Designed miniproteins, single chains, continued (3). Designs and how they scored, part 56

Each design is a single chain, and the fold is of that chain. pLDDT is the mean over its residues in the fold that is shown.

## One batch from the design tools (miniprotein)

Design m9925
Fold by ESMFold2-Fast:
Structure m9925 (fold): chain A 95 residues (1-95)
Amino acid sequence: SLAEKLAEELKKAAPSQRIVHVELPDKSKEELEEIAKKVADILEKEYGWRTRISTTEFVSPDGKLVYQAAVSVFDDQGRLLSTLVLSSERDLPPP
């Protein structure tokens, strides 16, 4: 249901909104990737969009570990319509 809601939100936002950012607290890297893959699958099967998934992790300026999964959507000519960015933030383990 979350993946379906995110897919519908991105469908409504594109192409007018280039980036849709959603924070999903308490999600693991694996959970964000699974949600992104489900969103991509829905967008491809239901809406005929091409999708690309990318993941990244970085340390924020406030010292927290941030994991992001991004779903970029393209038309049939390969033009970028929008990107959904899913983020989860966590504390770094003590040194």
Scores: mean pLDDT 81

Design m9926
Fold by ESMFold2-Fast:
Structure m9926 (fold): chain A 73 residues (1-73)
Amino acid sequence: SALVEQALAYLEQLKKWVEENIEDEEIKAEIVKLIDETQARLRALAAAGDWDGFLATLAETEKKLRELMEKAK
Protein backbone atom coordinates (compact mmCIF):
# COMPACT_ATOMS: atom_id res chain seq x y z
CA SER A 1 0.00 0.00 0.00
CA ALA A 2 1.24 3.47 -0.94
CA LEU A 3 -0.03 4.88 2.38
CA VAL A 4 1.95 2.30 4.38
CA GLU A 5 5.10 3.04 2.34
CA GLN A 6 4.62 6.81 2.86
CA ALA A 7 4.15 6.38 6.65
CA LEU A 8 7.30 4.22 6.91
CA ALA A 9 9.29 6.64 4.71
CA TYR A 10 8.19 9.60 6.88
CA LEU A 11 9.32 7.79 10.06
CA GLU A 12 12.69 6.96 8.44
CA GLN A 13 13.17 10.64 7.47
CA LEU A 14 12.19 11.71 11.00
CA LYS A 15 14.72 9.21 12.45
CA LYS A 16 17.51 10.74 10.30
CA TRP A 17 16.47 14.26 11.38
CA VAL A 18 16.52 13.19 15.06
CA GLU A 19 19.98 11.58 14.69
CA GLU A 20 21.31 14.86 13.17
CA ASN A 21 19.48 17.44 15.35
CA ILE A 22 18.86 16.04 18.86
CA GLU A 23 21.95 16.54 21.06
CA ASP A 24 20.68 14.72 24.20
CA GLU A 25 22.00 11.19 23.60
CA GLU A 26 19.54 9.49 26.00
CA ILE A 27 16.46 11.19 24.50
CA LYS A 28 17.82 10.63 20.96
CA ALA A 29 18.23 6.89 21.67
CA GLU A 30 14.69 6.70 23.12
CA ILE A 31 13.17 8.47 20.06
CA VAL A 32 15.14 6.26 17.62
CA LYS A 33 14.01 3.13 19.50
CA LEU A 34 10.36 4.32 19.42
CA ILE A 35 10.59 4.95 15.64
CA ASP A 36 12.18 1.51 15.01
CA GLU A 37 9.56 -0.29 17.14
CA THR A 38 6.74 1.69 15.47
CA GLN A 39 7.98 0.84 11.94
CA ALA A 40 8.06 -2.87 12.86
CA ARG A 41 4.59 -2.72 14.43
CA LEU A 42 3.09 -0.77 11.47
CA ARG A 43 4.47 -3.40 9.04
CA ALA A 44 2.97 -6.22 11.14
CA LEU A 45 -0.44 -4.48 11.47
CA ALA A 46 -0.58 -3.72 7.72
CA ALA A 47 0.30 -7.36 6.90
CA ALA A 48 -2.54 -8.51 9.21
CA GLY A 49 -5.01 -6.00 7.67
CA ASP A 50 -5.50 -4.39 11.11
CA TRP A 51 -6.12 -0.82 9.91
CA ASP A 52 -7.71 0.29 13.21
CA GLY A 53 -4.55 -0.87 15.02
CA PHE A 54 -2.39 0.85 12.35
CA LEU A 55 -4.12 4.23 12.87
CA ALA A 56 -4.12 3.87 16.69
CA THR A 57 -0.37 3.06 16.61
CA LEU A 58 0.35 6.17 14.49
CA ALA A 59 -1.66 8.39 16.88
CA GLU A 60 0.03 6.97 20.02
CA THR A 61 3.49 7.24 18.42
CA GLU A 62 2.88 10.89 17.40
CA LYS A 63 1.88 11.68 21.02
CA LYS A 64 4.98 9.95 22.46
CA LEU A 65 7.31 11.60 19.89
CA ARG A 66 5.87 15.03 20.78
CA GLU A 67 6.47 14.40 24.51
CA LEU A 68 10.06 13.21 23.92
CA MET A 69 10.89 16.13 21.61
CA GLU A 70 9.62 18.60 24.25
CA LYS A 71 11.96 16.97 26.82
CA ALA A 72 14.90 17.50 24.38
CA LYS A 73 14.46 21.32 24.50
Scores: mean pLDDT 85

Design m9927
Fold by ESMFold2-Fast:
Structure m9927 (fold): chain A 90 residues (1-90)
Amino acid sequence: GVEEARRKLEEADRLVQEGGEAARQGNYDEAIAKLREAKRLVEEVKRNLAEALEEYLKSEGIDADAEEALDRAIAMLEAQIAQVEAAKAA
């Protein structure tokens, strides 16, 4: 449910931090791998969280914008991966 999705988002954030550090140290392959895994987790959370959060928010009478926030996170991760790939190729 929502709690499991939250745990996956926390793991994704940890991977983003580790990937950023790896990129800063010039470990581009490690950085790319960690950022790709973070993106996979966010995409999985979008599938699971969007359904669970939409159901929860409907039960509370609240409008939801969770999908837009998750789409933005995915786009940001795609941009970060592209930047690290470009740095590796330089």
Scores: mean pLDDT 79

Design m9928
Fold by ESMFold2-Fast:
Structure m9928 (fold): chain A 84 residues (1-84)
Amino acid sequence: SMTEWTEELKKEVLEKVEQEVAETEAQLRAAGAPEELLRAVRLTAEAIIYYVVEDNPEKARQLLIEAARVLGESQEVIDRIRAS
C-alpha cells in the first residue's frame, strides 16, 4: 500500500526533513531573508510531512494556505491551493 510507513522509515524521513529545513533556514538568515520567508519555508516543509508521511492532505493544504498568506500571496494563489 502507498500509505504503509514503518516507524523506522517515518523517523528517518522526519529527521532528514528537519535537518534540511534547519540548514535552509540558517542559509536564508545568513543572506538576510525576512522572517516571513523563513516562516513560509517551515510551513511548506510541515505541509509535505502531513501529505507524504501522515497521509493528511487536508492539514497539508491548510499549512500551504497559511504559507501563502504569510508571503502575501494573492487570493488567486490561495484559491488555487484550496482547490487542489
Scores: mean pLDDT 79

Design m9929
Fold by ESMFold2-Fast:
Formats: sequence, structure tokens, C-alpha cells
Structure m9929 (fold): chain A 82 residues (1-82)
Amino acid sequence: EAEYEVAAKLIGIGDLWEREIERDLTPEERAKAVAEAQALEKQHLDDSLAMYKSGKRVEFYKKLNSKKALEHIELRKKRAEA
């Protein structure tokens, strides 16, 4: 589930965060990967490009690190467990 994935990301954020950000594809590699994805994923290339250009994956990690994002996610987990 998405909530579980977020929790897993949060657990890894302390150590994995900087590695994930640094190990994220270089701009050139991202361009290559996007070009390949466009050829393979013609139906969903728009989604791939949006994630690549905006760095949604990186932004998602940054949001999780934000105080408000963490509070929101933790609150939702507690409510689900209650």
C-alpha cells in the first residue's frame, strides 16, 4: 500500500535519503532513461516526463522530510492503527 511505502521511505530517510538523492540519475542519464521510457511507454510517457522534469521522486522524499509532511503521514498511520 502507498502508506506502507511511505513508512518504508521514512525509515530509510535518515541514512538512505542522502544516498538516494545523490544516487538519483544524473541529468544526462535521466534524459536517456526518459527517451527509452518514451519509446517503451508511449501511453504513459507524459507521466514519466513529468516525474523526470519535476524530480517528483526527489520532491516526494523532500516532502517526507518536511515537518508538516512527517506530521501528516504519522497522524494518518496512527489513525489507521487506532
Scores: mean pLDDT 50

Design m9930
Fold by ESMFold2-Fast:
Structure m9930 (fold): chain A 89 residues (1-89)
Amino acid sequence: APRDPEAEAIRAEAEALFAAHPEFAARVAAAKSNEEVLAVVEEFLLEQGDLELAEAFRKLVAGEEITDPELRRKLEVVLLAVARAAATG
């Protein structure tokens, strides 16, 4: 498969996020439903003080298009970290 340096960077950042926030990862792994996972993610982003990313995440969950490429990239990192944490539980 062709290597995508952006996809590799996103995976590296997702693994770093997962490793840096073991309490968040544990909350995601303990979640019993997709709704609980989404609530944990939103709470985490608000706790980190990233209000723009938290708003972009809410819009993404609601099915809205995220047009800011920086916010889209940050959301992809967060979602990949969440998928990694959920697979561990």
Scores: mean pLDDT 80

Design m9931
Fold by ESMFold2-Fast:
Structure m9931 (fold): chain A 91 residues (1-91)
Amino acid sequence: MTKEQIDRATELLKEDVEEGRGKVKKYSDLLEKQGKVRKAAIKYTAAMIRLNAMPYDVAYMIAQGVPEEEAIERAREEMRRLVRDLEEEAK
């Protein structure tokens, strides 16, 4: 895995990561408004760490021979899962 591969993955995922960050913030804010302040802080922090790691995960997968489209789809599914987990907690 190289810096160039990481930079490429970052650019490819830029819009997906920004959308994911927005939704993570939305649902963590809802949890906080429900009085679940500690849960909101922990889940927000964990989700943000994972979202920020996505370009590195994609770059690593591509370096290991996973097709670019498959690596990106795996990252998108993980983003959907992170958002879904927060959404379910906010119900």
Scores: mean pLDDT 85

Design m9932
Fold by ESMFold2-Fast:
Structure m9932 (fold): chain A 62 residues (1-62)
Amino acid sequence: SAAEFAAALARAVGGMDEASARAAGEAGNKGDWQAAAEHLLRGNPAMGEAAARRGGEGLAKL
């Protein structure tokens, strides 16, 4: 959801979250790339910051 995405981006920009990084890896291994992307943004501050700067519209369409 957009609200969950916004929260995830805010956390990722604010700092690294190891639990989110692990969840992203597990989701990706299961083939759930949308969930993996959401978790990766939470655990990867560089990715979260870049996504927030470009706006969430592109991510929402993934």
Scores: mean pLDDT 56

Design m9933
Fold by ESMFold2-Fast:
Structure m9933 (fold): chain A 93 residues (1-93)
Amino acid sequence: LEELKQQLLEAAEEMERLGFPPFLVEALRKFAENIEDVEELKKILEEVIKELGLPEEVIEEIKKQGERLKEQGASEQEVLLLMLQRAIAEYLK
């Protein structure tokens, strides 16, 4: 978990340096700070997805990717992190 937290904080610093929207930078920092609180991570992810305004079909595809990762034995934190990363990547297309 400490390694995931460090990676998220480094990603947030890089995104801030590259001029990404403040809400995305803050979301990554909140995700890092709450890495052990799965329910809070779910709330952060839902808020980010809502703010990004992604189409419903894209949101459903991200959920399917999360379910596949969970089936492969990933932790809930890893699943939520993948979903967050995919949501941001889809927004940037």
Scores: mean pLDDT 80

Design m9934
Fold by ESMFold2-Fast:
Structure m9934 (fold): chain A 94 residues (1-94)
Amino acid sequence: MLYRGTLVLGGLLGRAAIAAARAAEEAARAVPGVVEARAEVVDIYAGIVRVEIVAESREAAERALEAALEAARRAARAEGSPEPELVERRVEEL
């Protein structure tokens, strides 16, 4: 059975949104049991980043979302951005 993880972050303006999306995708993809990870800037003007992962277990999905969140926070700080707002974090069975 596969699990989908979704993470939505806000308040990431300009370069911070792009850096956070890239860092979140790479961090999530590095988690064992993750089959697919993708992050995108869904609204550059509102600074909204969406991360979606597919994992082999609920535990892997939760770890991937946590890794993505931590990586996004680090990338935002490196760009001098405020800490991203956690808008959504969800794991569901596929």
Scores: mean pLDDT 86

Design m9935
Fold by ESMFold2-Fast:
Structure m9935 (fold): chain A 65 residues (1-65)
Amino acid sequence: MEKAAEFLLDAFESYLWGMRDPDPAKRAENLANARETIDQLGKITGDESLKAELEERFARHVAEL
């Protein structure tokens, strides 16, 4: 469980940076993948605080686009 959560956290950070891709198709794909990763982490960990923190990070990156 913990190893899967760590993998998804690393993937989430990668997707956040990929949301700045100049290709709109890749940008949309990374945005969708980032949101899916938040949902998966919420299901795997059951940690509401972690999910809230990831949602805040996601929203901040979206606001900077």
Scores: mean pLDDT 79

Design m9936
Fold by ESMFold2-Fast:
Structure m9936 (fold): chain A 83 residues (1-83)
Amino acid sequence: MEKIEELLTEAIESEDKEKILELFEEIVKLLEEIAEELKKSGDEEKKKEAAEKLAKLREKSIQVNKKLEELVGEEFEKLEEEA
């Protein structure tokens, strides 16, 4: 969980589209792995704690997605100008 939050923060702060995409892919993979582990664990307390952390990470993930849309949108507009 801490690594995912660190990667999300790095993606929000980065200006490099390629780096942001790589970080986002890593975040998605880590989230999927955590979700699978929690499903298998049977620990209700861990599942609740993880759900609360995932809710916070979801908000940061929305910010990363919005930043990617802005960066891609600007690049798309530049391509439209050249066409």
Scores: mean pLDDT 69

Design m9937
Fold by ESMFold2-Fast:
Structure m9937 (fold): chain A 79 residues (1-79)
Amino acid sequence: GKKQKLSGLLAGLHSQNSSLVNGNPKSSQKALDMGKQGSDSGDALQAGINSSKAVDDEGDIVGSLNAFSAGRLAEEQSK
């Protein structure tokens, strides 16, 4: 549905932001102490992103996220 499409895009954007931070290789040293707990969480978030893409077209969700990011950067530079 239309509402589910928008919710999927927002969920994907939020999950991508979290995954990018947690995906840093430098954090591997911390993961050694935690026993891979971060990896399990990251995998679950990635599954959520993939599910959101499957609900709509992959091209649509990627395009929407890129347009959103580009719009924010343009507004920031315009100020």
Scores: mean pLDDT 48

Design m9938
Fold by ESMFold2-Fast:
Structure m9938 (fold): chain A 79 residues (1-79)
Amino acid sequence: MEASILYQQGKLQEALDLFKELALNDPDEGVRISAVVALAARFYEDPRVYPILEEVAENDPSERVRELARFLLTLVKKP
């Protein structure tokens, strides 16, 4: 944790960017659901997750995905 924070941050950035892309842009509802769950479950303390889930909660074409994102917003760190 201590001496490798920058290395861990780099890996988190790449993984977060991938899940963000999947959550916002994937044509498959199931893939988007998996991506928002992964963001909330793995990155709940990362303040970058909150605005991504807020975007999904407001703009996703599926009400089911929007409801899930709204619920997950209660579990992740606010910016």
Scores: mean pLDDT 77

Design m9939
Fold by ESMFold2-Fast:
Structure m9939 (fold): chain A 84 residues (1-84)
Amino acid sequence: SMNEELQKELLEKMEEARKELLEKNKEMVEKVIESASYAVIGLGYYTRALMDPSSKEDLEKGKEYLEKSNEIEKKGKEEAEKKK
């Protein structure tokens, strides 16, 4: 059987691993929400540009917001790769 000190050490390591996992998931979720929000706004402007093709401003705003969404997603993937 494990002694009390070994049991305590294992439980402390498990609690630390759990906290790290929760914090990492929180950051990922926040980035996903931000990226999704920009994508929705971008699609809204893109839809306006499709309804009025003469609206260059709506097309440019749609592209800008979709690019912001993609950059957040790309940055999130790069941060995940740094985990190695």
Scores: mean pLDDT 77

Design m9940
Fold by ESMFold2-Fast:
Structure m9940 (fold): chain A 71 residues (1-71)
Amino acid sequence: KEEEDFERLVKRVEELIEKAKQYGMEESAKIAEDLLKRALETDNPVERTKLLTAASLIAIGGIIEKEIEEK
């Protein structure tokens, strides 16, 4: 279940990164991609979860910032 949960979160983060890139938030997308890569490379489950959470927050932050700027 832990691996299944992790795989689902990875997919979600990948989707958020793609959306950030579509919005032209290249810097946020790159930071999120780097964090996701680090999460995939670590064998420490706590560090892995922290990195994956950080990646999702950075991608979401970029998307929100773009939405605010469009107003």
Scores: mean pLDDT 77

Design m9941
Fold by ESMFold2-Fast:
Structure m9941 (fold): chain A 71 residues (1-71)
Amino acid sequence: GRDLFMQSQYQQAIRDLTPLAQRGDPEAQLLVAGAYFRLGQYDQAIRWATQARDLGAPHADSLLRAAQQRR
């Protein structure tokens, strides 16, 4: 269904963006964190949002808090 399609899209985004996120791109880190959040993988979302926050990404704090509240 549509939900399975969206989950596949988030998993693909994680695979495609993780190398950029690992190279220290805060935008890629935030996008990877968002994709993990959409998949309900809050611990991974927290990990990546924390790295994005530490690099000064705007709104990383709000995603981090949202993921912590869902856990």
Scores: mean pLDDT 83

Design m9942
Fold by ESMFold2-Fast:
Structure m9942 (fold): chain A 81 residues (1-81)
Amino acid sequence: SLEEAIQKEEEFYKKLVELREKGASRDEIIDFVIKYYKEHFGLSDEEIEKVKKQLESLTDEEWDQLFALYKNYEKIKEKLK
């Protein structure tokens, strides 16, 4: 269902934020994202390589902005309950 899909996406973003806050490297977080996308979206090896390159090409500022969005997503969801 749509609700189950949203819940899985929320758990994914929460896990990414937790990994970063625990001091996981960018490479470790990218590996986690790649594994998740391969297992849940059925991406091809070519598509996986494109995602990896996109994430690796982000500046430190863009990377920080991405995680600020993920963290805000959790806070917004808690306020709507």
Scores: mean pLDDT 76

Design m9943
Fold by ESMFold2-Fast:
Structure m9943 (fold): chain A 101 residues (1-101)
Amino acid sequence: SMEQKKNIIKMIFRMHMHSMEQDVVRKIKEEDPNDIKGIQYARDVLRKVTEIVLTGIDNDDIDSAIDQLRALLSEIPDKQTLVRLAVESAIQHLRDIESEL
């Protein structure tokens, strides 16, 4: 069913975002193991990305989710390179999901 397909896509997306969070946090720790604020910022942003995407899938409003992610990306400082790349990757993954729904 379409609902089963959506549930599988949401599960895969959650797993993808969890892996991205782990990779970003690891890279931040490699640069500065005491950057607790940087780690928390990355987790907070990536959690918001996940919530936006899953809400968009649940509401059949992928375009709104993409617009919200673009707005979020515009708020991220240029120095947050790893977080920005992770959000850009999530936008691309969401576009791929849209083509499968």
Scores: mean pLDDT 88

Design m9944
Fold by ESMFold2-Fast:
Structure m9944 (fold): chain A 81 residues (1-81)
Amino acid sequence: SREEALAYGRANAHLTTAEAAAVEAGDPEALALRARREAVQREELARSSDELEAVERALERLAAEGDPIARALLEQRRIAE
């Protein structure tokens, strides 16, 4: 439902804010997670002219690797469909 999608959106905002604070503090785990997310997104976008499909594949790969932001974003997308 839209209400569920909005609730996941708020949770994602909290996770993103926490990661941004950790990156600002120089946390190596947060820096590594962000760098990996950017690399996977770039790889999938390079393989496909369909940006929405590329983003979905990138989120699936990152969620499988344990990225909590990618898991939350993927779940939000599935609820919003």
Scores: mean pLDDT 77

Design m9945
Fold by ESMFold2-Fast:
Structure m9945 (fold): chain A 100 residues (1-100)
Amino acid sequence: SADAEKSREIKEIFAEFFDEVLKLLSENKLLTKELLSRLTEIAAEAQRRLDEAIREVDAERAKEIAFEGIKRVLELVKEMAPEVTEEVEKLAREAEEKIS
């Protein structure tokens, strides 16, 4: 169904967003072991919940989970790596637009 395809696309968009954030932090030498650990925990929880939404064919729930995950990543970056906040906010906006 279209909802099953949309739910999978949302998971892929979130994963791409997360990879781009890690790349940005790494290139700027801001990816500490603590930040990487906390970001990985956020991504793992979001991915687990997204897999549940995909199984249930719930595209609206997948959107909610992805938006929450993006927000949690952005809040952590603002706390631990504020130097790249503007760049991560741009990545978050682009990901949210693709999901919408």
Scores: mean pLDDT 89

Design m9946
Fold by ESMFold2-Fast:
Structure m9946 (fold): chain A 107 residues (1-107)
Amino acid sequence: SELEKAVIETAKALKEFLDQMAKENPEYKDIFESYKKSIDEIVERLKKGEITPEEALRQLISILEDLAEKFGDKYPKLVEAAKKARELRDQGKSPLEIAKALIETLK
């Protein structure tokens, strides 16, 4: 589905952001690798049909919110992305619109 592709692209964008954070903060490399592993497990479950694209997106947003809380002072883009997801959800926007907004914000 278009939503499944967008959710996978959201996961990819978040992992690329984590890779950049790891390069800039090598002391936290193991923490960022742990988040990437969690993202990979969500994508694997989605591809196997064990969770819906909507559930996968919700779990990715939860990871984004945790990252924004822990690293948002150094990476305001994480706070912006988490806030955008909440605002769009509160406005009743579709999961696809939320995923696309996250991809654009994390670039």
Scores: mean pLDDT 90

Design m9947
Fold by ESMFold2-Fast:
Structure m9947 (fold): chain A 95 residues (1-95)
Amino acid sequence: MSAAELRAELEALAAEILELLREGGVPEDFLQQVESALALGLATADTAGGLAFLRDLAEVVAQYVREHMDEATARRVEALLRRMLELAEELARQA
């Protein structure tokens, strides 16, 4: 994938993750925090620091959904987070 295609797919994955969290009824404060953190992480995903930040964020979100959401929704969010990290790592390699 090109860098532009990777960025477009990352934005789509972030939007889908946020929608699943919203549908799952997560607290608005947590949702806003995740939205802001995803925006920052995706803007800097082509850097080592940005990639590390996204990995840490993905672990925090994965732990939250495992503890507070049903198993099917948690697995879906975890799959999207894994895909997001795979694409972010590819973007960082192209930088």
Scores: mean pLDDT 84

Design m9948
Fold by ESMFold2-Fast:
Structure m9948 (fold): chain A 68 residues (1-68)
Amino acid sequence: APPLSPAELVDMILEAHRLYEEGRLEEALEKLEELIAQLNSLPPSPDVEALLRDVQTMRAKVLEEMER
C-alpha cells in the first residue's frame, strides 16, 4: 500500500482528538492504535518519532479516561 501523506496522518490525528473530546473513547482508541501501527511501519525520523510520542500520549489519556 502507498504510504499515508502527511495531510492524511494529520486528518486521522484530528479525528482521534475529536472522538476523544466527544467522549467516544472506544472509537478514539481504535483510531490511535491504527495510527501507532502505521507510524511504526514508517522509516525512523525525528518527525515520525515526535508524532508517535504524541499519539502514544493521547492513547494513554484515552485509556486512563476509560478506567474512570
Scores: mean pLDDT 78

Design m9949
Fold by ESMFold2-Fast:
Formats: sequence, C-alpha cells, structure tokens
Structure m9949 (fold): chain A 83 residues (1-83)
Amino acid sequence: MDERLAAMRRALERLREALREAKEHIKNGDYMGYAIAGFRALAEAAEIDLILRQMEKQGIAPTDEQRAIAAEADRLLTELTSL
C-alpha cells in the first residue's frame, strides 16, 4: 500500500546514500566511517525486510515495485559486503 511503499522507497534512498558514504570512506582509508555507514545501510535494509514480513503476516502480497525495491536492496548489500 502507498504508505508502506513510500517507507520502502525512503529506506532504499537512505541505503544508497549509506553505500555511497561507505565507498568514500573506504577510498580514504577511513575504517570507522566505513563501519558506521555500513551499519546504517544494514538498518535501512532491515526496515525494508520488516515491512515485507509484516505484510506477509497480514496476508498482503507485495506489489511489483515493492519486490523490485527488495531485490535492489539485496543487490546494494551484496555490493557493500564486497568492498
């Protein structure tokens, strides 16, 4: 639904920002900045997962856009863990 979709879209945007920050920190040899940005990225991905799990518990199927957001979040986390 629109409210859940809007929350997932914001979480994905924050995940992209955190991944960008993590990449800049690792480029500069800043392990602490990388770790902090990495944990923020994990928190945003966890929010997306939580929304989808709550929908499943309520018997609500995710939309195509919600499934695409979840797939993109997984791709971004794979990129983060490969840095």
Scores: mean pLDDT 86

Design m9950
Fold by ESMFold2-Fast:
Structure m9950 (fold): chain A 95 residues (1-95)
Amino acid sequence: SERDDILYYVSSVIRVIGLLEGAKIYAERGEYEKAVRLLREANTVFQDLISHLNSHGRYDDAARVQSRYRELAREIQDEFPDNEELNKVLDEMIS
């Protein structure tokens, strides 16, 4: 149903944002392995969300979510440019 699709959309966006913020906190603490794990989980949730939106014809919502996700990933990359493994994951997310 449309209601269930909207609830899935909202909950998935909240989860992605929470995972990205958690990754930033771990990276700020120098816990890069934990940060990388949260980024990979965020990417999985994000890809599932984009697939769901596209399968339901919500192309404008998918484009907006993708644009904001790439913006947030670039912000994290700008804050932590010197960590090779973190930046490898962020490059995959931005692509």
Scores: mean pLDDT 87

Design m9951
Fold by ESMFold2-Fast:
Structure m9951 (fold): chain A 85 residues (1-85)
Amino acid sequence: SDDTGVGIYRILLGRIGDIRAMLDTARTLDPDERREAVDDVRQQIRLLQQFLDDNKDKLSDTQLKQLQDQIDRLQAEVDRLEQEL
């Protein structure tokens, strides 16, 4: 079904892309505005992780590893951005 693994994988990739765009935007902001953007990115990463965890059974092991690696990288990047404030 298009509403199962393929659909879920596409949604996760799209959300990762959206968070990446948010991080790129946050890097262009002044420190005060960047603080709010960092908080928003952290919330989106938490929601993304929850969505992945809720749908693990619909994804292959390879897809799960790739998605988790991307989420871990987003977390590391937002942590680095916060340290630059």
Scores: mean pLDDT 85

Design m9952
Fold by ESMFold2-Fast:
Structure m9952 (fold): chain A 83 residues (1-83)
Amino acid sequence: GRHEVEFSNLTNAGAESTVVTGRNLTTGSEGIFNVLPGGSPTKTVTRTVVIPPSVSTGTMTVKAGETVEYSAEGAPRLTISNP
C-alpha cells in the first residue's frame, strides 16, 4: 500500500534555515524541506527507525515497492522501504 512518511531535521540549532532532503531511490525523485532555526521538536521518520526529536517536518509519500533515503546535515542517513 501507499504510506506517507514525514521527513524532518533531527535538530536545527543554527541561526539560519537548513535543508532536509528525502530521496526516492526507486524513482529518483527528491523532496526538499526548509527547516527554520529554533523550531519546536516534532515528529521524525518513524516507519522503520526511531530517531531523535526533530524541529520541523515535510511529507513524502512512499508507494508499495519503493525505497526512500532520508538525509540531513549532522544526522545519519536512513532508508525507508515499503515492501
Scores: mean pLDDT 45

Design m9953
Fold by ESMFold2-Fast:
Structure m9953 (fold): chain A 100 residues (1-100)
Amino acid sequence: SDYDKIVQQMKSLHDIMKDILPYLSPEAQKPGQKALDSFGNVIKKLEDPSSTPDDITKGIDDFSVKSQQAVDKLDGFQRDAYIHLFNTMVGLGYKGAKMK
């Protein structure tokens, strides 16, 4: 289904975020891990049939706050790459929430 495709895309983005985390500046690694954990919770809520669209939206809001904390510790190409990844992740998350 289109919903399952979004969930699989979000899992792929989570894996990309996990793969880039060790290459972030040391100051960004802990905020980045918190953002990664928050995004993993969004995926769990998408896969949970008892979760509401509001539960997913709140999860994406939490992810946005934590991802911004990671971005604030980055500069140059790492910051730009991380911002583009976060924007894609947030967009897919809201699309998933609307389809739930």
Scores: mean pLDDT 85

Design m9954
Fold by ESMFold2-Fast:
Structure m9954 (fold): chain A 94 residues (1-94)
Amino acid sequence: SMEELNKELEEIEEETEKRFLAALLEAVRQGWSLEELRARLEEIRRETLKRVEEALKKYNVPEEEAKKILEEIERRLTRSIEGALAWHAALQAA
């Protein structure tokens, strides 16, 4: 159902946000470069988008609707990554 799809997508995004925060914290603890943190966040993004695509296929979402959902999630993930990188850069400058 669409209700179950929406819940699964919300759970995927919530887990991803936790993974981004964990990666940022680990980067600070281990002294990762901005490039190393970016690489880790991009890995998490790829895994998240794959899970989203699998969920959209599982619930038989039409291609046009699936594309719009993916684009919106990609946009949110991009904002989260840029935010994490900005925070990391600010902490290194302090």
Scores: mean pLDDT 88

Design m9955
Fold by ESMFold2-Fast:
Structure m9955 (fold): chain A 100 residues (1-100)
Amino acid sequence: SHMEEEARRLVEEAERIVEEAERLRRRALREGRELDPEVLRELEELLERGREVLDRAEAVLAAMENPDRELSRRLVLEGASLGVLEIHLIVLKKIREKEE
């Protein structure tokens, strides 16, 4: 259906965003004190976009009479990953503040 295709595109976009955010998080952990502060801003912006995309995907799936089970599962997994990344960003920002 049209809604299933839209939900699939949104879930796939969320998966790409989460993958890129995890890449930036790994870089932040690796570079530590040498980390460019712009990387944390890029991560924050990426996570905000990911949240918007996931919220939109959830709304589309919730409006479907018979939402695709696999697509719904993928959405839940990406939501969990995004939540963990959001917590990591808070921790990384606090570590940087202590280096002031």
Scores: mean pLDDT 85

Design m9956
Fold by ESMFold2-Fast:
Structure m9956 (fold): chain A 66 residues (1-66)
Amino acid sequence: VLKTFINKEKNSVEVVFEKDGKTYSILYDKSKNKVRVIDLETGELVDEFDSVEEAEKKYNIKFPKL
């Protein structure tokens, strides 16, 4: 994990991490119960989940409690 950003106004958490030499952003939006993964070099959406638990398991990360 490179950086973690907590935005309490938006009920969201962003985690920036590196995997296989590429940098990704994973954003958890608690109000929508959505998790989105973005490739930060291309800006492309590479993954999306309706469950925070599925995203945490797949990317081996843990979101901080909001």
Scores: mean pLDDT 77

Design m9957
Fold by ESMFold2-Fast:
Structure m9957 (fold): chain A 70 residues (1-70)
Amino acid sequence: RTPAEILVEAAKVAQSDPSATNDQISLAVQVLADYLANPETPREVVLDEIVKRSGLSRSVAEKMLDVVER
């Protein structure tokens, strides 16, 4: 899978949450794109960055990151 395909799949997972806005999902996708470029970044740091930048819940952030880690 290409990085673009992974990010689209992660975005669709977040979109299934009715509380998530498109703006929040876009910010979370940017964090995940940075992680794909630097996969040595610790999981906890990535999760904290998604929550901090997007305002998405940790549970949604974890579901998105699980898609990327496949």
Scores: mean pLDDT 79

Design m9958
Fold by ESMFold2-Fast:
Structure m9958 (fold): chain A 85 residues (1-85)
Amino acid sequence: SLREKAERLVEELLEILRNSPSGGVALGKMLGLLSEQDRELLDAIIEILEERLPSADEETQENLRTIKAVAGFVLGIRELDEEFA
């Protein structure tokens, strides 16, 4: 269930990155989607991205790394919010 949710979110994030009219729009949409997720789901997303990276083509690898960077940023900000909340 959690893994299936994470797999669907990875596909949504890839579609956002591929189909957005600009990098700024893509980033805003990815941040919005990822910031709504709990820590367990963010961790599962990162795990799936890491699993997919070695077998992906070069363009998909770049997109997966971009998503991983944004997810890692959101996770870092969430940890700061939890520490200071």
Scores: mean pLDDT 82

